# Designs tried in a protein design run: designed miniproteins, single chains, continued (2). Part 2

Each design is a single chain, and the fold is of that chain. pLDDT is the mean over its residues in the fold that is shown.

## One batch from the design tools (miniprotein)

Design m4034
Fold by ESMFold2-Fast:
Parts: C-alpha cells; structure tokens; sequence
Structure m4034 (fold): chain A 74 residues (1-74)
C-alpha cells in the first residue's frame, strides 16, 4: 500500500540521516547523492513492488554503513 511504501521511505530517510551524522564531512556529499538517487528510484516504483522497495532500501543502508566504517578506518 502507499502507506507501507511511505513508512519504508521515512525509515530509510531516518537511517540515512543517522549515518550522515557519523560520516566524515568529505564523505557526506557522495552518501547523500547515493541516498537521493535511491529515493528517486523508489518513488518511481509501484506500490505492488513493496518487497523490492524494502530490499533496495535495506541494501542501500547496509552499503552506506559499510562506506562509513571504511572511511573511519582511514
């Protein structure tokens, strides 16, 4: 449903904001670009693809978390 899609989007935005708050300043623009591109893609997907939307959101958060962890090791 549209409500379920919006809940996934809201959770995704919250998790991205949390990761950005912990990222080095130099990494933030690229992470925000990736997040924005994913949000645009999700917004274009139909509600019937809710499981795919959730998977894309979760995979993106895992990817961004890995990028933050890698940047902090340098």
Amino acid sequence: SMKEKQEIIDKFKKEVDKLLSKAPEEEKPKMQEIANNVLEAINKMPDEKIDEIKSIAEFTIKYLKKKVEEAQKK
Scores: mean pLDDT 84

Design m4035
Fold by ESMFold2-Fast:
Structure m4035 (fold): chain A 80 residues (1-80)
Amino acid sequence: SSQEKELKELEELIEKLEKALEEKNWIEASDLLNEIIILLHESTLSEEQKREIAERVLEIIEKYAPELVEDVRKELEKAL
């Protein structure tokens, strides 16, 4: 289904985001985060699925760049 494809694409982007942050590749991490936010906004996923993905992204940001959590939360809330 379209939703299953969207979930898989978001999962792969989240894995790439965590790797980029772990490697301190800030440019790649920023690009991946923007792509995730855009895809969440445009996706046909349920509000529940979008919230679960947003929560996972915020958990990763809190782990690697806690100073950015509030700014990223605001951007994700606009996408939901």
Scores: mean pLDDT 85

Design m4036
Fold by ESMFold2-Fast:
Structure m4036 (fold): chain A 61 residues (1-61)
Amino acid sequence: MKEEEEKKKIIENMIDAFRYTLKSWLEKQGKKYDDDAKTYEFAGKTYTLEEIRKEFEEMVK
C-alpha cells in the first residue's frame, strides 16, 4: 500500500476505534449510542466527525 493510502487507512482505523470506545463508554453509563450521530460529546465538548478526523490527521503527520 502506498504511504498516503496507509496513512488514510490508519486515520479511518483510529476513527473506528474512537467510535467503538465511545459506544462502550456510553453503554457502561447506561446511555444509548447512536451510530448515525453527526456530533460526539466528549469531556464536556462537542465534536463533529470532521473535527475528529482533523485531530487524527495532525497526530499522523
Scores: mean pLDDT 69

Design m4037
Fold by ESMFold2-Fast:
Structure m4037 (fold): chain A 63 residues (1-63)
Amino acid sequence: SDAEKEAAFKAFDTDGDGYLSRAEAERLGILPRGATRIDWAQFKAILDAHPEAARMALAAIGA
């Protein structure tokens, strides 16, 4: 759900600036080529396209 995705995004957003760092995105396998970070809209779209990445993100927050 969007709430679970938002919770995962916030768990990885250590700066609280609305972006996932390159390191977090790479660990989830969701960093787009040429990107150094991803925002909430990109994160949501990528998880919708990649169910395995969504499972990893949700597992990381205990869901």
Scores: mean pLDDT 72

Design m4038
Fold by ESMFold2-Fast:
Structure m4038 (fold): chain A 99 residues (1-99)
Amino acid sequence: SKERKEVILKGLEKLVESIKHLLELYLKELTDEEFIKAIEELLEKLDAAKSVEEKVKIIKDFTEELEKMPIKSETEQRLVDEMNEIKKIIEKLEEILKS
């Protein structure tokens, strides 16, 4: 089980890096200061986090806060929808780690 867990943890680390890249792309498209600030604060928290478990928790918490924000554009709606799908993928991988 240790080797299997290490493979999944490396997969989560790669997923976090892909999420960071996705969010950096959203920063180029977003014009709403609240959404921009939320992403910038998330990226800072991810850089400060020392474990993949902390990073995935930060991403899930961000996604829940993002859903509470007023949607003003199609780009903001797409960000919310994509982050919700990412959260579901993270939760499925966390279940495998706990099994």
Scores: mean pLDDT 87

Design m4039
Fold by ESMFold2-Fast:
Structure m4039 (fold): chain A 56 residues (1-56)
Amino acid sequence: AKEKKIAELQKKLQEAQKEYNRALKAAGSNEQERFAVMKEGMDKTSELTKEINAVR
Protein backbone atom coordinates (compact mmCIF):
# COMPACT_ATOMS: atom_id res chain seq x y z
CA ALA A 1 0.00 0.00 0.00
CA LYS A 2 2.61 2.58 1.09
CA GLU A 3 5.06 1.33 -1.55
CA LYS A 4 2.63 2.06 -4.40
CA LYS A 5 1.95 5.60 -3.18
CA ILE A 6 5.67 6.28 -2.67
CA ALA A 7 6.41 4.97 -6.19
CA GLU A 8 3.77 7.31 -7.67
CA LEU A 9 5.19 10.30 -5.78
CA GLN A 10 8.76 9.39 -6.78
CA LYS A 11 7.64 9.25 -10.42
CA LYS A 12 6.16 12.76 -10.07
CA LEU A 13 9.41 13.93 -8.44
CA GLN A 14 11.46 12.58 -11.36
CA GLU A 15 9.08 14.24 -13.82
CA ALA A 16 9.46 17.56 -11.95
CA GLN A 17 13.26 17.24 -12.03
CA LYS A 18 13.20 16.61 -15.81
CA GLU A 19 11.00 19.69 -16.36
CA TYR A 20 13.30 21.73 -14.12
CA ASN A 21 16.39 20.69 -16.11
CA ARG A 22 14.67 21.46 -19.43
CA ALA A 23 13.52 24.89 -18.19
CA LEU A 24 17.00 25.75 -16.88
CA LYS A 25 18.53 24.78 -20.22
CA ALA A 26 15.96 26.90 -22.07
CA ALA A 27 16.74 29.89 -19.78
CA GLY A 28 20.44 29.61 -20.67
CA SER A 29 22.34 32.61 -19.31
CA ASN A 30 19.25 34.72 -18.51
CA GLU A 31 19.74 35.27 -14.76
CA GLN A 32 16.17 36.42 -14.01
CA GLU A 33 14.62 33.46 -15.85
CA ARG A 34 17.03 31.03 -14.14
CA PHE A 35 16.06 32.34 -10.69
CA ALA A 36 12.35 31.97 -11.51
CA VAL A 37 12.91 28.37 -12.70
CA MET A 38 14.98 27.52 -9.60
CA LYS A 39 12.31 28.90 -7.27
CA GLU A 40 9.53 26.93 -8.99
CA GLY A 41 11.65 23.76 -9.01
CA MET A 42 12.52 24.12 -5.32
CA ASP A 43 8.87 24.62 -4.32
CA LYS A 44 7.63 21.62 -6.34
CA THR A 45 10.47 19.32 -5.21
CA SER A 46 9.95 20.33 -1.56
CA GLU A 47 6.20 19.61 -1.75
CA LEU A 48 6.66 16.17 -3.34
CA THR A 49 9.46 15.26 -0.90
CA LYS A 50 7.23 16.21 2.06
CA GLU A 51 4.46 13.97 0.68
CA ILE A 52 6.88 11.04 0.28
CA ASN A 53 8.21 11.49 3.83
CA ALA A 54 4.67 11.78 5.24
CA VAL A 55 3.76 8.39 3.70
CA ARG A 56 6.89 6.75 5.14
Scores: mean pLDDT 78

Design m4040
Fold by ESMFold2-Fast:
Parts: C-alpha cells; structure tokens; sequence
Structure m4040 (fold): chain A 61 residues (1-61)
C-alpha cells in the first residue's frame, strides 16, 4: 500500500493504544495486522515488553 498521511496517522494511533496500556493481546494482534496492511514500519513490541509496559503503567497509577 502507498503510505498516505491518513494511513500513517492510523498506524501511529495503534502504537498509542499500546502506550495507554490496553489489552496487550488485542493490541499486539490488531497492531501487527494494521502495520502489515498499511505497509508501515512501526516498532512492534516483543512479547516481554507488553508485560513490562503494563507493569510500569500500573505503578504510575
């Protein structure tokens, strides 16, 4: 796919969902699928980083 401004923003929003501490399983699946469809090189978090991110967000409160 061609990278349009809108498509780039959609991929960025998917990454933001991960930062907000959403469901890591859903986030990982949807985020990866979205990145492939858009053909965007986004930094996918490895399996371990999801739990670490969730832990940090929990401490933040």
Amino acid sequence: MDLDDEELRVADRAAQVGRDGGDRETWNEEFRALAEVLGVEVEPAPPGSYREYERRLAELG
Scores: mean pLDDT 53

Design m4041
Fold by ESMFold2-Fast:
Structure m4041 (fold): chain A 79 residues (1-79)
Amino acid sequence: LAAEVEALLARADELLAIGDRLLKQQRYDLLPTVIRQLEEVRAELRRVSEKATPEQQAELARKIAELEEKIAELRAALA
């Protein structure tokens, strides 16, 4: 479980960085794919938080909120 959480957090950080880069480069054609990947990681983080400690749940909740904010930002760019 700990290794799964670490892997998901690392993937979330990677996708957040990719999303930022694509926005700066105005690569709007690639944003739908990144949005889907961010949504997938968000769902997995929510799933693993059910088995996490209270301290880990707080950390995961912050990362989930960060992902939700980025998904909204990317969706707004496509409108």
Scores: mean pLDDT 84

Design m4042
Fold by ESMFold2-Fast:
Structure m4042 (fold): chain A 100 residues (1-100)
Amino acid sequence: EPTPEEVEDIVDEEVQKVLDTIKDEEIREKVRELVIELKKKLKEILEDESLSNEEKLKKIKEAVEETIKKAREVIDDEEVVKKFEEALEKALKKIEEKLK
């Protein structure tokens, strides 16, 4: 079973690649804030003993989609938003493989 810590590490690894490309400090801070909020939601989902792995994955996908939607609203750099979306989709794929 993936631990919350393992899932957080996957998200941090993929998002760090995006953060390393960002020159604007304000945009970088907004990305970090979105990631902190996402990690909190993922931890709550993973620690919910009432949920099956299939239900956890569905809620994780919903949390990722909501994070991408918020990124589009608060980040005025389309290239950064695209890279962030790609990073989160890649992280999601890795999380799915661990929940099998």
Scores: mean pLDDT 86

Design m4043
Fold by ESMFold2-Fast:
Structure m4043 (fold): chain A 90 residues (1-90)
Amino acid sequence: SAEAELRAEALELARRWGLDVARFEGMSLSEMFRALVETMLDHFGIKYEEADTRITTDSGVVLRVGLRVVEGSPEVKTEEARAVLEADMV
């Protein structure tokens, strides 16, 4: 299924990024993608906060990411983070 394919991809990314794969295996799909997004935002030094945010994949899977960017250069850093979320993760 599309959800199983997304889960497998998220676990592979977690492994490649040196994250706790065993912890990821216990997560929901939305929790996994939230953790991956947090890792990416931390890597770019982008600040974020809790928010009611979601993305819909091409396969129709809805992921509740739950994060919003609050960095001091919103047009540059927010657009970069959005591009990664919308183009590179799905």
Scores: mean pLDDT 70

Design m4044
Fold by ESMFold2-Fast:
Structure m4044 (fold): chain A 80 residues (1-80)
Amino acid sequence: GSGYSSDDSVSKGRKSVKEIETLLSQGLDPSQGISQAQQSIQNGQQSGLHTRFLGDTSSYQNVDDSIERVQKAIKKAQDY
């Protein structure tokens, strides 16, 4: 199987966080970034489930951290 699921999810989460932070810093509407971040969360949750099933705790923690960071960025954008 491909090892892409956990790394892909973490990468997408970090990218979405950066995009939202950039939009906020520039005073732009973050709505498009929020939609992308929500998709990243869904991808991260799916990857996290697969990683949990395989018993790779380290990869699971990285995916979970990425999801949490994206969720916090979404809330920050909505509260801005």
Scores: mean pLDDT 56

Design m4045
Fold by ESMFold2-Fast:
Structure m4045 (fold): chain A 74 residues (1-74)
Amino acid sequence: MILSLEEAKEKIDELAKELEKKLKGASREQQEKLLVEFAKRVGEIIKQVAEEDKEEVENYALSLYLKIADKIDA
């Protein structure tokens, strides 16, 4: 089943919210594992998106990842 651009972004938003929640109080080792898991799950969503929408979904996920990374470093 092909996900719409909107459905893919909503799924990524949910994953980002779960990631931020789990990162609070996580050890450095746990943070690394959580970031790897997030990247894998995003990759599975991207596989389900139409070819023409993949770049926009990838850029959206990257934007959220960078915002989360900034919060960890700040």
Scores: mean pLDDT 80

Design m4046
Fold by ESMFold2-Fast:
Structure m4046 (fold): chain A 62 residues (1-62)
Amino acid sequence: FEKIVKEVLERIEKEGARKVMADGVDRYIELANNPEKATLEKIERAMLEIFGGPNLEELKRA
C-alpha cells in the first residue's frame, strides 16, 4: 500500500493531478466492468490516482 501511495504521488508531481485522476477514473471503470479482475491493489491504486494519495488519508479520517 505505502509503495502504491509513493508511486501515485510521484506521478502527480511529474504528470499533474488532473491527468493522474483521469487515468484513475478509467482504471476504476474497467475494474467495475470486470470485477473478477479487481484485486485490492488495483482498486487502491485507482482510488489513490483519483483522490491524490494525501487526500485518501483525509477521507479515511473523516
Scores: mean pLDDT 68

Design m4047
Fold by ESMFold2-Fast:
Structure m4047 (fold): chain A 84 residues (1-84)
Amino acid sequence: ADELTRKLVLEELEALEARVAAALAAYKGELSERAKRLLAEFEALRERLLAALEGRLHLGARGLLELLERARRTAEELVAELER
């Protein structure tokens, strides 16, 4: 993948991770089953993105951006669930 694309993906992933971490830190009480599922899905997507950025998983730019979009949507759903 293009170096600029990889850098942008890393920066966006770090921003998503920070947003999820902040929402989890602010959440008081037991996580719902939906929140637990969304967190597990986000962590799985994060691991795949990191593997691709580290060269352990071979993805083209499109595949990398598609995984990032899935991670973004999952993070947004998780944050929304924690804010209810």
Scores: mean pLDDT 83

Design m4048
Fold by ESMFold2-Fast:
Structure m4048 (fold): chain A 83 residues (1-83)
Amino acid sequence: SELEDQRLADELTTRLARAVAAVGGRVVSISVLINGNTVRLELHVETTAPEAEVRAAIAAAVAEFEAAHPQYRVEVTLTIEVK
């Protein structure tokens, strides 16, 4: 349902924004599209922190989401700009 898809998108968006902020990054843009059991995530982040730390935080947030929602598969397109 659209309501369930919106709720899942909001959950993933909130988790990612918190994870990125916790390691000193800023979310420039985020797009979450749910099509069946596939969650397409496009994420653009700016950071002054090491890229590896930001990547690890994002990977952890995605893994937590997938563990909570095992029927879904997350496909990630990630752009990180280090300043």
Scores: mean pLDDT 88

Design m4049
Fold by ESMFold2-Fast:
Structure m4049 (fold): chain A 92 residues (1-92)
Amino acid sequence: MEKEKREAIERAKKLLEESKEILEEMKELLKEELNQKNILRLIGLLLRLIGDVLDVELLVKKFPDNEELKKILEELKKILEEAKKLFKEYLK
């Protein structure tokens, strides 16, 4: 029980760090020319962020009373919302 909870928190922290790196990669990509290749790259990065959020949501569902997992999930949701806003801005 305690070991599984620690492993879940460690995985969630790793996914959060990955998501922060993905967001920074998206910000750098937005400085480049609007073309089909860059749009597809942005879509791929956005899908990876969505996957990370879903993975942490499953961990929160398994450990619903864990405050640290809930806080990590809320940070991930904020990162995903920022990424979606950046993507919309790039297309317009």
Scores: mean pLDDT 85

Design m4050
Fold by ESMFold2-Fast:
Structure m4050 (fold): chain A 69 residues (1-69)
Amino acid sequence: SEKDKVIEKYLKEIQKLLDEAVQRGVISQEQAEQMLESAKTALEGAKTVEEAEHIGKGILNYLKQLIAK
C-alpha cells in the first residue's frame, strides 16, 4: 500500500540518521537499535498516509536535533 511505502521510506531515513549518530558517538549501537524499534512501532500504528508522514517527520526532526548537539 502507499502507507507501507511511506513507512518504509521514513524507516530508511531514520536508520541513516541513527547510523550517523552512532558513528559520531552521540548514542550507542544498542540505543540506536531501541530507537529504531520504537520508530517502527510508532509508524506501523499510523492509520493513514498523512499520519505516517506526520510521525515520520517528527522522529526525523528529533534525531536531527540530537545529532546537531
Scores: mean pLDDT 86

Design m4051
Fold by ESMFold2-Fast:
Structure m4051 (fold): chain A 64 residues (1-64)
Amino acid sequence: SAELEAAIAAFEARVAARFNPAQQATMRQELVEEYKYFQASGRKPPDTPEALILMRIAERELAG
């Protein structure tokens, strides 16, 4: 949705303002590992807006 896309963009802008590119790359890798964990284990991620944003970022990284 447009609202989710805007929320992701705002989140990424906040991260870029506070962390250098190497730290951002590490964070993205950690998100991908968390996403893979949830997919492999069958466990549900936390039911929060923040978790939804993070999982969508991880999905995009995995999709290429």
Scores: mean pLDDT 80

Design m4052
Fold by ESMFold2-Fast:
Structure m4052 (fold): chain A 74 residues (1-74)
Amino acid sequence: MVVLDGEQARAVAAAIDEVRALVDSVKQLTPEQKEEVIARAVKAIQESLENGRFDEAREVGLRTAREAIAELLA
């Protein structure tokens, strides 16, 4: 059981917001592809948190989003 304090919870929410902003900036993605990228990034952030890597959650989320966008645009 992992309980985030208010600052950690806000940092995670900000990371997810950054992923959404990044995805929204890529006009070549369909709405369905945008939701897929966000879902993958959120899952990666959650897995990072479950492993106690709170400081890496933002980087993991953004990296996963960038990789998924690159794969979908290839």
Scores: mean pLDDT 78

Design m4053
Fold by ESMFold2-Fast:
Structure m4053 (fold): chain A 80 residues (1-80)
Amino acid sequence: MTEEERRREGLEAAQGAIDSANKAIKYADEGKVREASIYSVAGYLLAAMARFLGVEEEADKALSIIKQADKKYEEARKKL
């Protein structure tokens, strides 16, 4: 893997983590706890991949949004 390929894949993973976290928030707000859980987990995995690929700043930004998603998921879970 070239350094440019690694950077590109890392940025794609970080964006995927943000997108997954936003979907988790959306599903949690809709009361869809199972879907919220799936996208929250996907977000964490993609953020870990971004960090592994060396885009730490973008990964940290994604993690901050994932923490918001996790909080929304816990709120939705408590309603069940």
Scores: mean pLDDT 80

Design m4054
Fold by ESMFold2-Fast:
Structure m4054 (fold): chain A 76 residues (1-76)
Amino acid sequence: VDQARQHEQQGLQAYKQGDYELSIQHFDESFRLAEGVDPRLAGRSYSNLSASYSFMGDDERSLEYSRLSGEYLRES
């Protein structure tokens, strides 16, 4: 959980700096560590992945991660 939150913070920092590739890497790790353990953090990680892909112009992946985020938040 702590490592997942650290990756969330690092991803948010990269996102603020406009490094969307790095932010995606950190949000993906945050999801992997939170999956099955912290559904709210897993949902937030998918939401952050959605935002990062949207800013990169990958609308298809952005929409998919947005949908997946909603599923995780509903389960928590």
Scores: mean pLDDT 82

Design m4055
Fold by ESMFold2-Fast:
Structure m4055 (fold): chain A 70 residues (1-70)
Amino acid sequence: MVEEILELAREVKRVNEEIKKLVEEGKIEEAEELRNKYAPPLRERAERLNATTSEEEKEEAEEIVEKELE
């Protein structure tokens, strides 16, 4: 379980770094498109993990998604 949570966290971080870079470059529309493309599937994966993990692990997964993605 920890490995799956870590993989999700890394993917969320990578996507958010790409979004941040686009925003800093003034490519706001591209940043929003990237976010809209990846945020829903990443959020869904986090919710599925939350259904099968402890409360502490759920909190960590939710915080990562909320902090990095909406």
Scores: mean pLDDT 71

Design m4056
Fold by ESMFold2-Fast:
Structure m4056 (fold): chain A 73 residues (1-73)
Amino acid sequence: DLRRQGAQTGREGARAYRRRWKGDYLPTVPRVDDTPRDIARNLQSLGNGLRGIGDTRLSQRVLNQARRVRDAM
């Protein structure tokens, strides 16, 4: 299920972002119960945040998952 995969990828990305970025802003973590569109939007935001803090590899993985969710809509 792409929604479950999206939520799992979002949790992984958010955990990595929180470890490296101590700022007040944190992208919304997608939930399994969210719509595919909301999951894709939240993953896109998180991926952009990870790119901003220099985690290029995880950013690419999160953005690829956002694309997979969008392509399945």
Scores: mean pLDDT 76

Design m4057
Fold by ESMFold2-Fast:
Structure m4057 (fold): chain A 94 residues (1-94)
Amino acid sequence: SKIEEIIEKLKSGENAVEALKEAIEIIKTEKNEEKILKLVEAALIAAEQNPENREVIELAIELAKEALKRLKNKDNILKVIGILLRLIGLELDS
């Protein structure tokens, strides 16, 4: 699926800005919380591979915020909050 292709791109760390912009677009219509989680986890991996790239970190934060608007399961919400805090830490260190 398109979302699995984006996840693989994010995990590679290459072209992370483009992959994150695609991820932000696709998450707006995604209803499957497991897919939303995998997408946000992959975005963290992309940001950790590009810790000096402010645009990558800011887009990953935007994706995590978009995920929080769509998640209903408490455990999934807590996981994304943890990822968001890690991303904010990367932004403050860059």
Scores: mean pLDDT 88

Design m4058
Fold by ESMFold2-Fast:
Structure m4058 (fold): chain A 94 residues (1-94)
Amino acid sequence: MKEEKEKFKEELYKKGMQLYSKGLLLTGTKGPEEGQKAFEQGEKLFEEAKKKDPEGAEEAREKFLKTKDVSRYTADQLRKIGDQVQAELDARRA
């Protein structure tokens, strides 16, 4: 049970970070309106997750907000987020 909750929180956190990085990239490439849509998708992701596990969703969101606010990502985290964002953009262009 504890491992399932940890996986849920980690997946939710990663998706939140991915959407945030996508929002930043879209703001720079397509303008602030497209970036805003990605940020709103991130908020909806956490809201929907609250229906499944409110505690886990809240913990994942707090972790996301702390990571976002501190402006410190490891080089590996930034690279993985960038790669995932690029893959999503390429998939939408195809």
Scores: mean pLDDT 69

Design m4059
Fold by ESMFold2-Fast:
Structure m4059 (fold): chain A 109 residues (1-109)
Amino acid sequence: SVEEEAKKKVKPFSLPAPWELEVPPRLEDVENTVELTVDQVFEALRLLVSPEAGTADIMEILGAEGAGGLDAIWGLIAVARGDEEAIESLKLDHNKIVFRAALLGIKES
């Protein structure tokens, strides 16, 4: 992402398409799967590029708590934002976080 635009823009200026969880062939093959709407995914990604939103704010949009089984999404958001404290607190499998970050085209920490 362009850092200046990511900091100032509320909505993403460019997204990998489609943002419909179609990237993996089957979601059931991915651990920590949850039912998310396309709107929730887009809203979370919009907040991801906003400097005013924290990891917790994004997880609230997804209707998740850290122990609620969305740890992979939380980890992805934390990696994308460079939030080392959130990554450490979650004690997540780094390989799964990096894999999911790559699927969304988001740079790893």
Scores: mean pLDDT 48

Design m4060
Fold by ESMFold2-Fast:
Order: C-alpha cells, then structure tokens, then sequence
Structure m4060 (fold): chain A 57 residues (1-57)
C-alpha cells in the first residue's frame, strides 16, 4: 500500500535510528535497500523500493 510505503519512508528519512530499525525489521529490508533509499533522493524511486519490500511480505 502507498500509505504504508510513505509512512516507512518518513521513518527512514527522520534520522531516528529507532524508527529506522523498526521499519527495517517489519519490512525485512536489507542494509543495501536502506542505503539505496537514503542515496537516491528521488521520492518515486524511494517509494518503489518500499512498495517492492511490502509486496515480498
């Protein structure tokens, strides 16, 4: 869901390591996926990674 992806993105971009850790655990994100989200700076690409992660659950 786009809403869940946007909430996850906000948590990752918040700079709060606790929120990032929770999202990483819940969505089963790799360190590489987190790094890609932080490095792309394009919201559409960031959301695409998160939507793909949600689809794997």
Amino acid sequence: SERAAREALAAILSGDPVLEGLVKKELRLSDEEIEKIKNTKDEEEQLAILLEALARL
Scores: mean pLDDT 82

Design m4061
Fold by ESMFold2-Fast:
Structure m4061 (fold): chain A 68 residues (1-68)
Amino acid sequence: MTEEEIKEKLKKQTKDPLDHEELDDDSLVLSSGHAFKKESIEDHLEFFDVDPIDKKKITSTRLRKEIL
């Protein structure tokens, strides 16, 4: 996924799909382009290397503020 594709997905994603809370600048963005609150996803990322939404392998994680 390109940088522009990730930005477009993030502009359309306003809430964390795991806890339904509004995303902030410190939210983690997976290589799939899905964003999650740091607290909601950290435990998952410790044990699994796949996105909880689409089950695709995670190759990178960045903060939302680094992308937007």
Scores: mean pLDDT 76

Design m4062
Fold by ESMFold2-Fast:
Structure m4062 (fold): chain A 77 residues (1-77)
Amino acid sequence: EKREKAIEAVKKALETVKADPNASEEDIRLFENALKAVEEGDLATAQLTLAVISVFGTPTARKAANEALDAVSEAAA
C-alpha cells in the first residue's frame, strides 16, 4: 500500500535525523509533524512540511526529507 510505504519512509527519515548528533530540534519537530500528517492521511501537509525541511534543514535532514518526499508524493498521486 502506497500510504504504508510513505509512513515507513517518514519514520526512517526521522530515525536518521535523530541519530545525527548535529540534528536541530526544529528539524526533528518538523519530521514528527510530517509523520503525524502521513499517519492521519493528510498527505498535502506532509508534502509541504517535508519540502520546508528539504530547503531549510541541516544537510542530513535535507537529504532525509527529499527521500521521504518521493514516497509521500507517490502516495498522494
Scores: mean pLDDT 82

Design m4063
Fold by ESMFold2-Fast:
Structure m4063 (fold): chain A 105 residues (1-105)
Amino acid sequence: AALERIREMGRGVGRHLAAVTGPDAALKAGESMAEAIVEANGDPQRAAELARKRVEELGLPKDVADSIGAATGEITRLARQAGIDPETAAKAFLEGVREGAAEPP
């Protein structure tokens, strides 16, 4: 359930970002979020901070970067509560982002 929920969260993120920034930028943001999940090693606050900074570096607006940070922290929290390895959670999330970003407008 939790791993499927993380993938569904990824699909939502991918769909939303692709609509706002285009599919290529959405995939890069998703990759940054996935990297932050792994690097934070189960720390939701650190995951949020890392993802926010990385997507700001991609040129996304501050409000979008803040939302991405919050989402990354929540995914990290859910994975930790469910006993899901950060790398496994990041892969499921990124699969979702790729699926969502590929959906027609």
Scores: mean pLDDT 85

Design m4064
Fold by ESMFold2-Fast:
Structure m4064 (fold): chain A 91 residues (1-91)
Amino acid sequence: SRLREIAEELKRLGERMRRERAGGAERERLARELAEKWGLPLEVVGIALELGAEGASVETIVRAIRDPEFGRELLEKIQKEKEPAKLAEAA
């Protein structure tokens, strides 16, 4: 389906953003380009890209596109789980 194609591209590009350590400006530019390409709200694309960067499945990204609140909540949960690990690495 078109939604699956969108999710697969957003997952791949999100994973690339993470590998290349893309800065905020580059992430915003990519999200804007993809939002225009797919006709989706910028916030939805941003959430999907960040979930892809965190290793989320295509199925999870599809769900986040359909339900952006689910995507936002999941991303916040992942970010909170990483905060203690970053503190441990800094110690």
Scores: mean pLDDT 80

Design m4065
Fold by ESMFold2-Fast:
Structure m4065 (fold): chain A 100 residues (1-100)
Amino acid sequence: MSPAVKEFVRNAVLGLKKSAVAAYNSLKSREEQLEALEAAVEALEEEARKAGVELPEALQAVRDAARAVAAGEASIEDFTNAALDFTIEIGLAQMERALG
């Protein structure tokens, strides 16, 4: 992955929406944009796996948002919103497990 693709993935996983959007918009080629979206979805799946949580509906929302952005049917902001929602759901599931 290029440094710009890695920066997008990192910011998306951390829920840093503004920084993720800026990194994505710095990608000049459609190939890098598609690679960045795919890598971010895979990284989010891995975060849920490491957390030991299953979030099928939230994961599907992230996948659908990535597909819509790739098709030109949604904004990158829509994807970063879905990614942030997914990371919040992971955090909430981990907190419930720790406090229950």
Scores: mean pLDDT 84

Design m4066
Fold by ESMFold2-Fast:
Structure m4066 (fold): chain A 83 residues (1-83)
Amino acid sequence: EEAKLLKASVDAGMKATQELYDKVKAGDTVDTAKYGAGLGKQGAKVAEKLAQLDPSLKEEMNEKKKELEKLAEELEAMAAAME
């Protein structure tokens, strides 16, 4: 039950982070980039926790963690370039 909620949270966080990334690439503000980076980092932490709680999801969650960390890093780089 808890693992299902965390997985849904990771999936929603990935989608939201990607949508924010796409908005920043389309010319949205530095605040959107900073918010997206924070959201991606939080999603990566949830994915890491879920990988520890459910070994059957470990590979999937570790891959999603890497994708979220990459998106967050790219958003931080875009925010820095806009300042």
Scores: mean pLDDT 82

Design m4067
Fold by ESMFold2-Fast:
Structure m4067 (fold): chain A 108 residues (1-108)
Amino acid sequence: MRREIQKYLIALALHAERTGDQEAYALVAAATAVLNRKEELEKLKEKIEELFAKENRPEAGKIAIEYLEELYEKSEEEIFEILKEATEKYATEEEIAEAEALIAELQA
């Protein structure tokens, strides 16, 4: 996965954790599943549904399935632009900087 995509995913995850934003959390889960695509769409839907059921977040799971269906048909470049736009709109400069630091630690 591209470093810039990882940065946006982490920054959006930090935003979701801070704010409780279920849509941001759902977008991160769906984009991660699509970008690490090892399975067909129907199997990814089953995995997302099971994950969110275990977390007792069935409504967020529904949003994640809708994002999964949308993102599965998109290229990595299109997904990159969606994640970039969402990160620039919702994540703070501090969350973006923290995401960059975390990626640097993971690659050290």
Scores: mean pLDDT 79

Design m4068
Fold by ESMFold2-Fast:
Structure m4068 (fold): chain A 85 residues (1-85)
Amino acid sequence: SLEQEKKRAISTAEQSIAQANKEASSLALSPEEKDELAYLIQQANQKIEDIRHASEGEFDGVLRGLLNVLNQLNKLIRMAEEKAE
């Protein structure tokens, strides 16, 4: 059901944000990287709210937008980890 798909998407996104915050806390991020991290987390939270209010016809588009933001968040963390190695 749409409600179950929304719950799954929100749960996954909340876990991804929590994991990114946890990983970021152990990384020596530059001020620019910290600003980008904060911005991407804000965007991810906004997309979670968009998911909560999405109709069945809107859900796929909003979900794609959320996944795009989460991919950018993960890329930022991975690039910072590579720089620290």
Scores: mean pLDDT 88

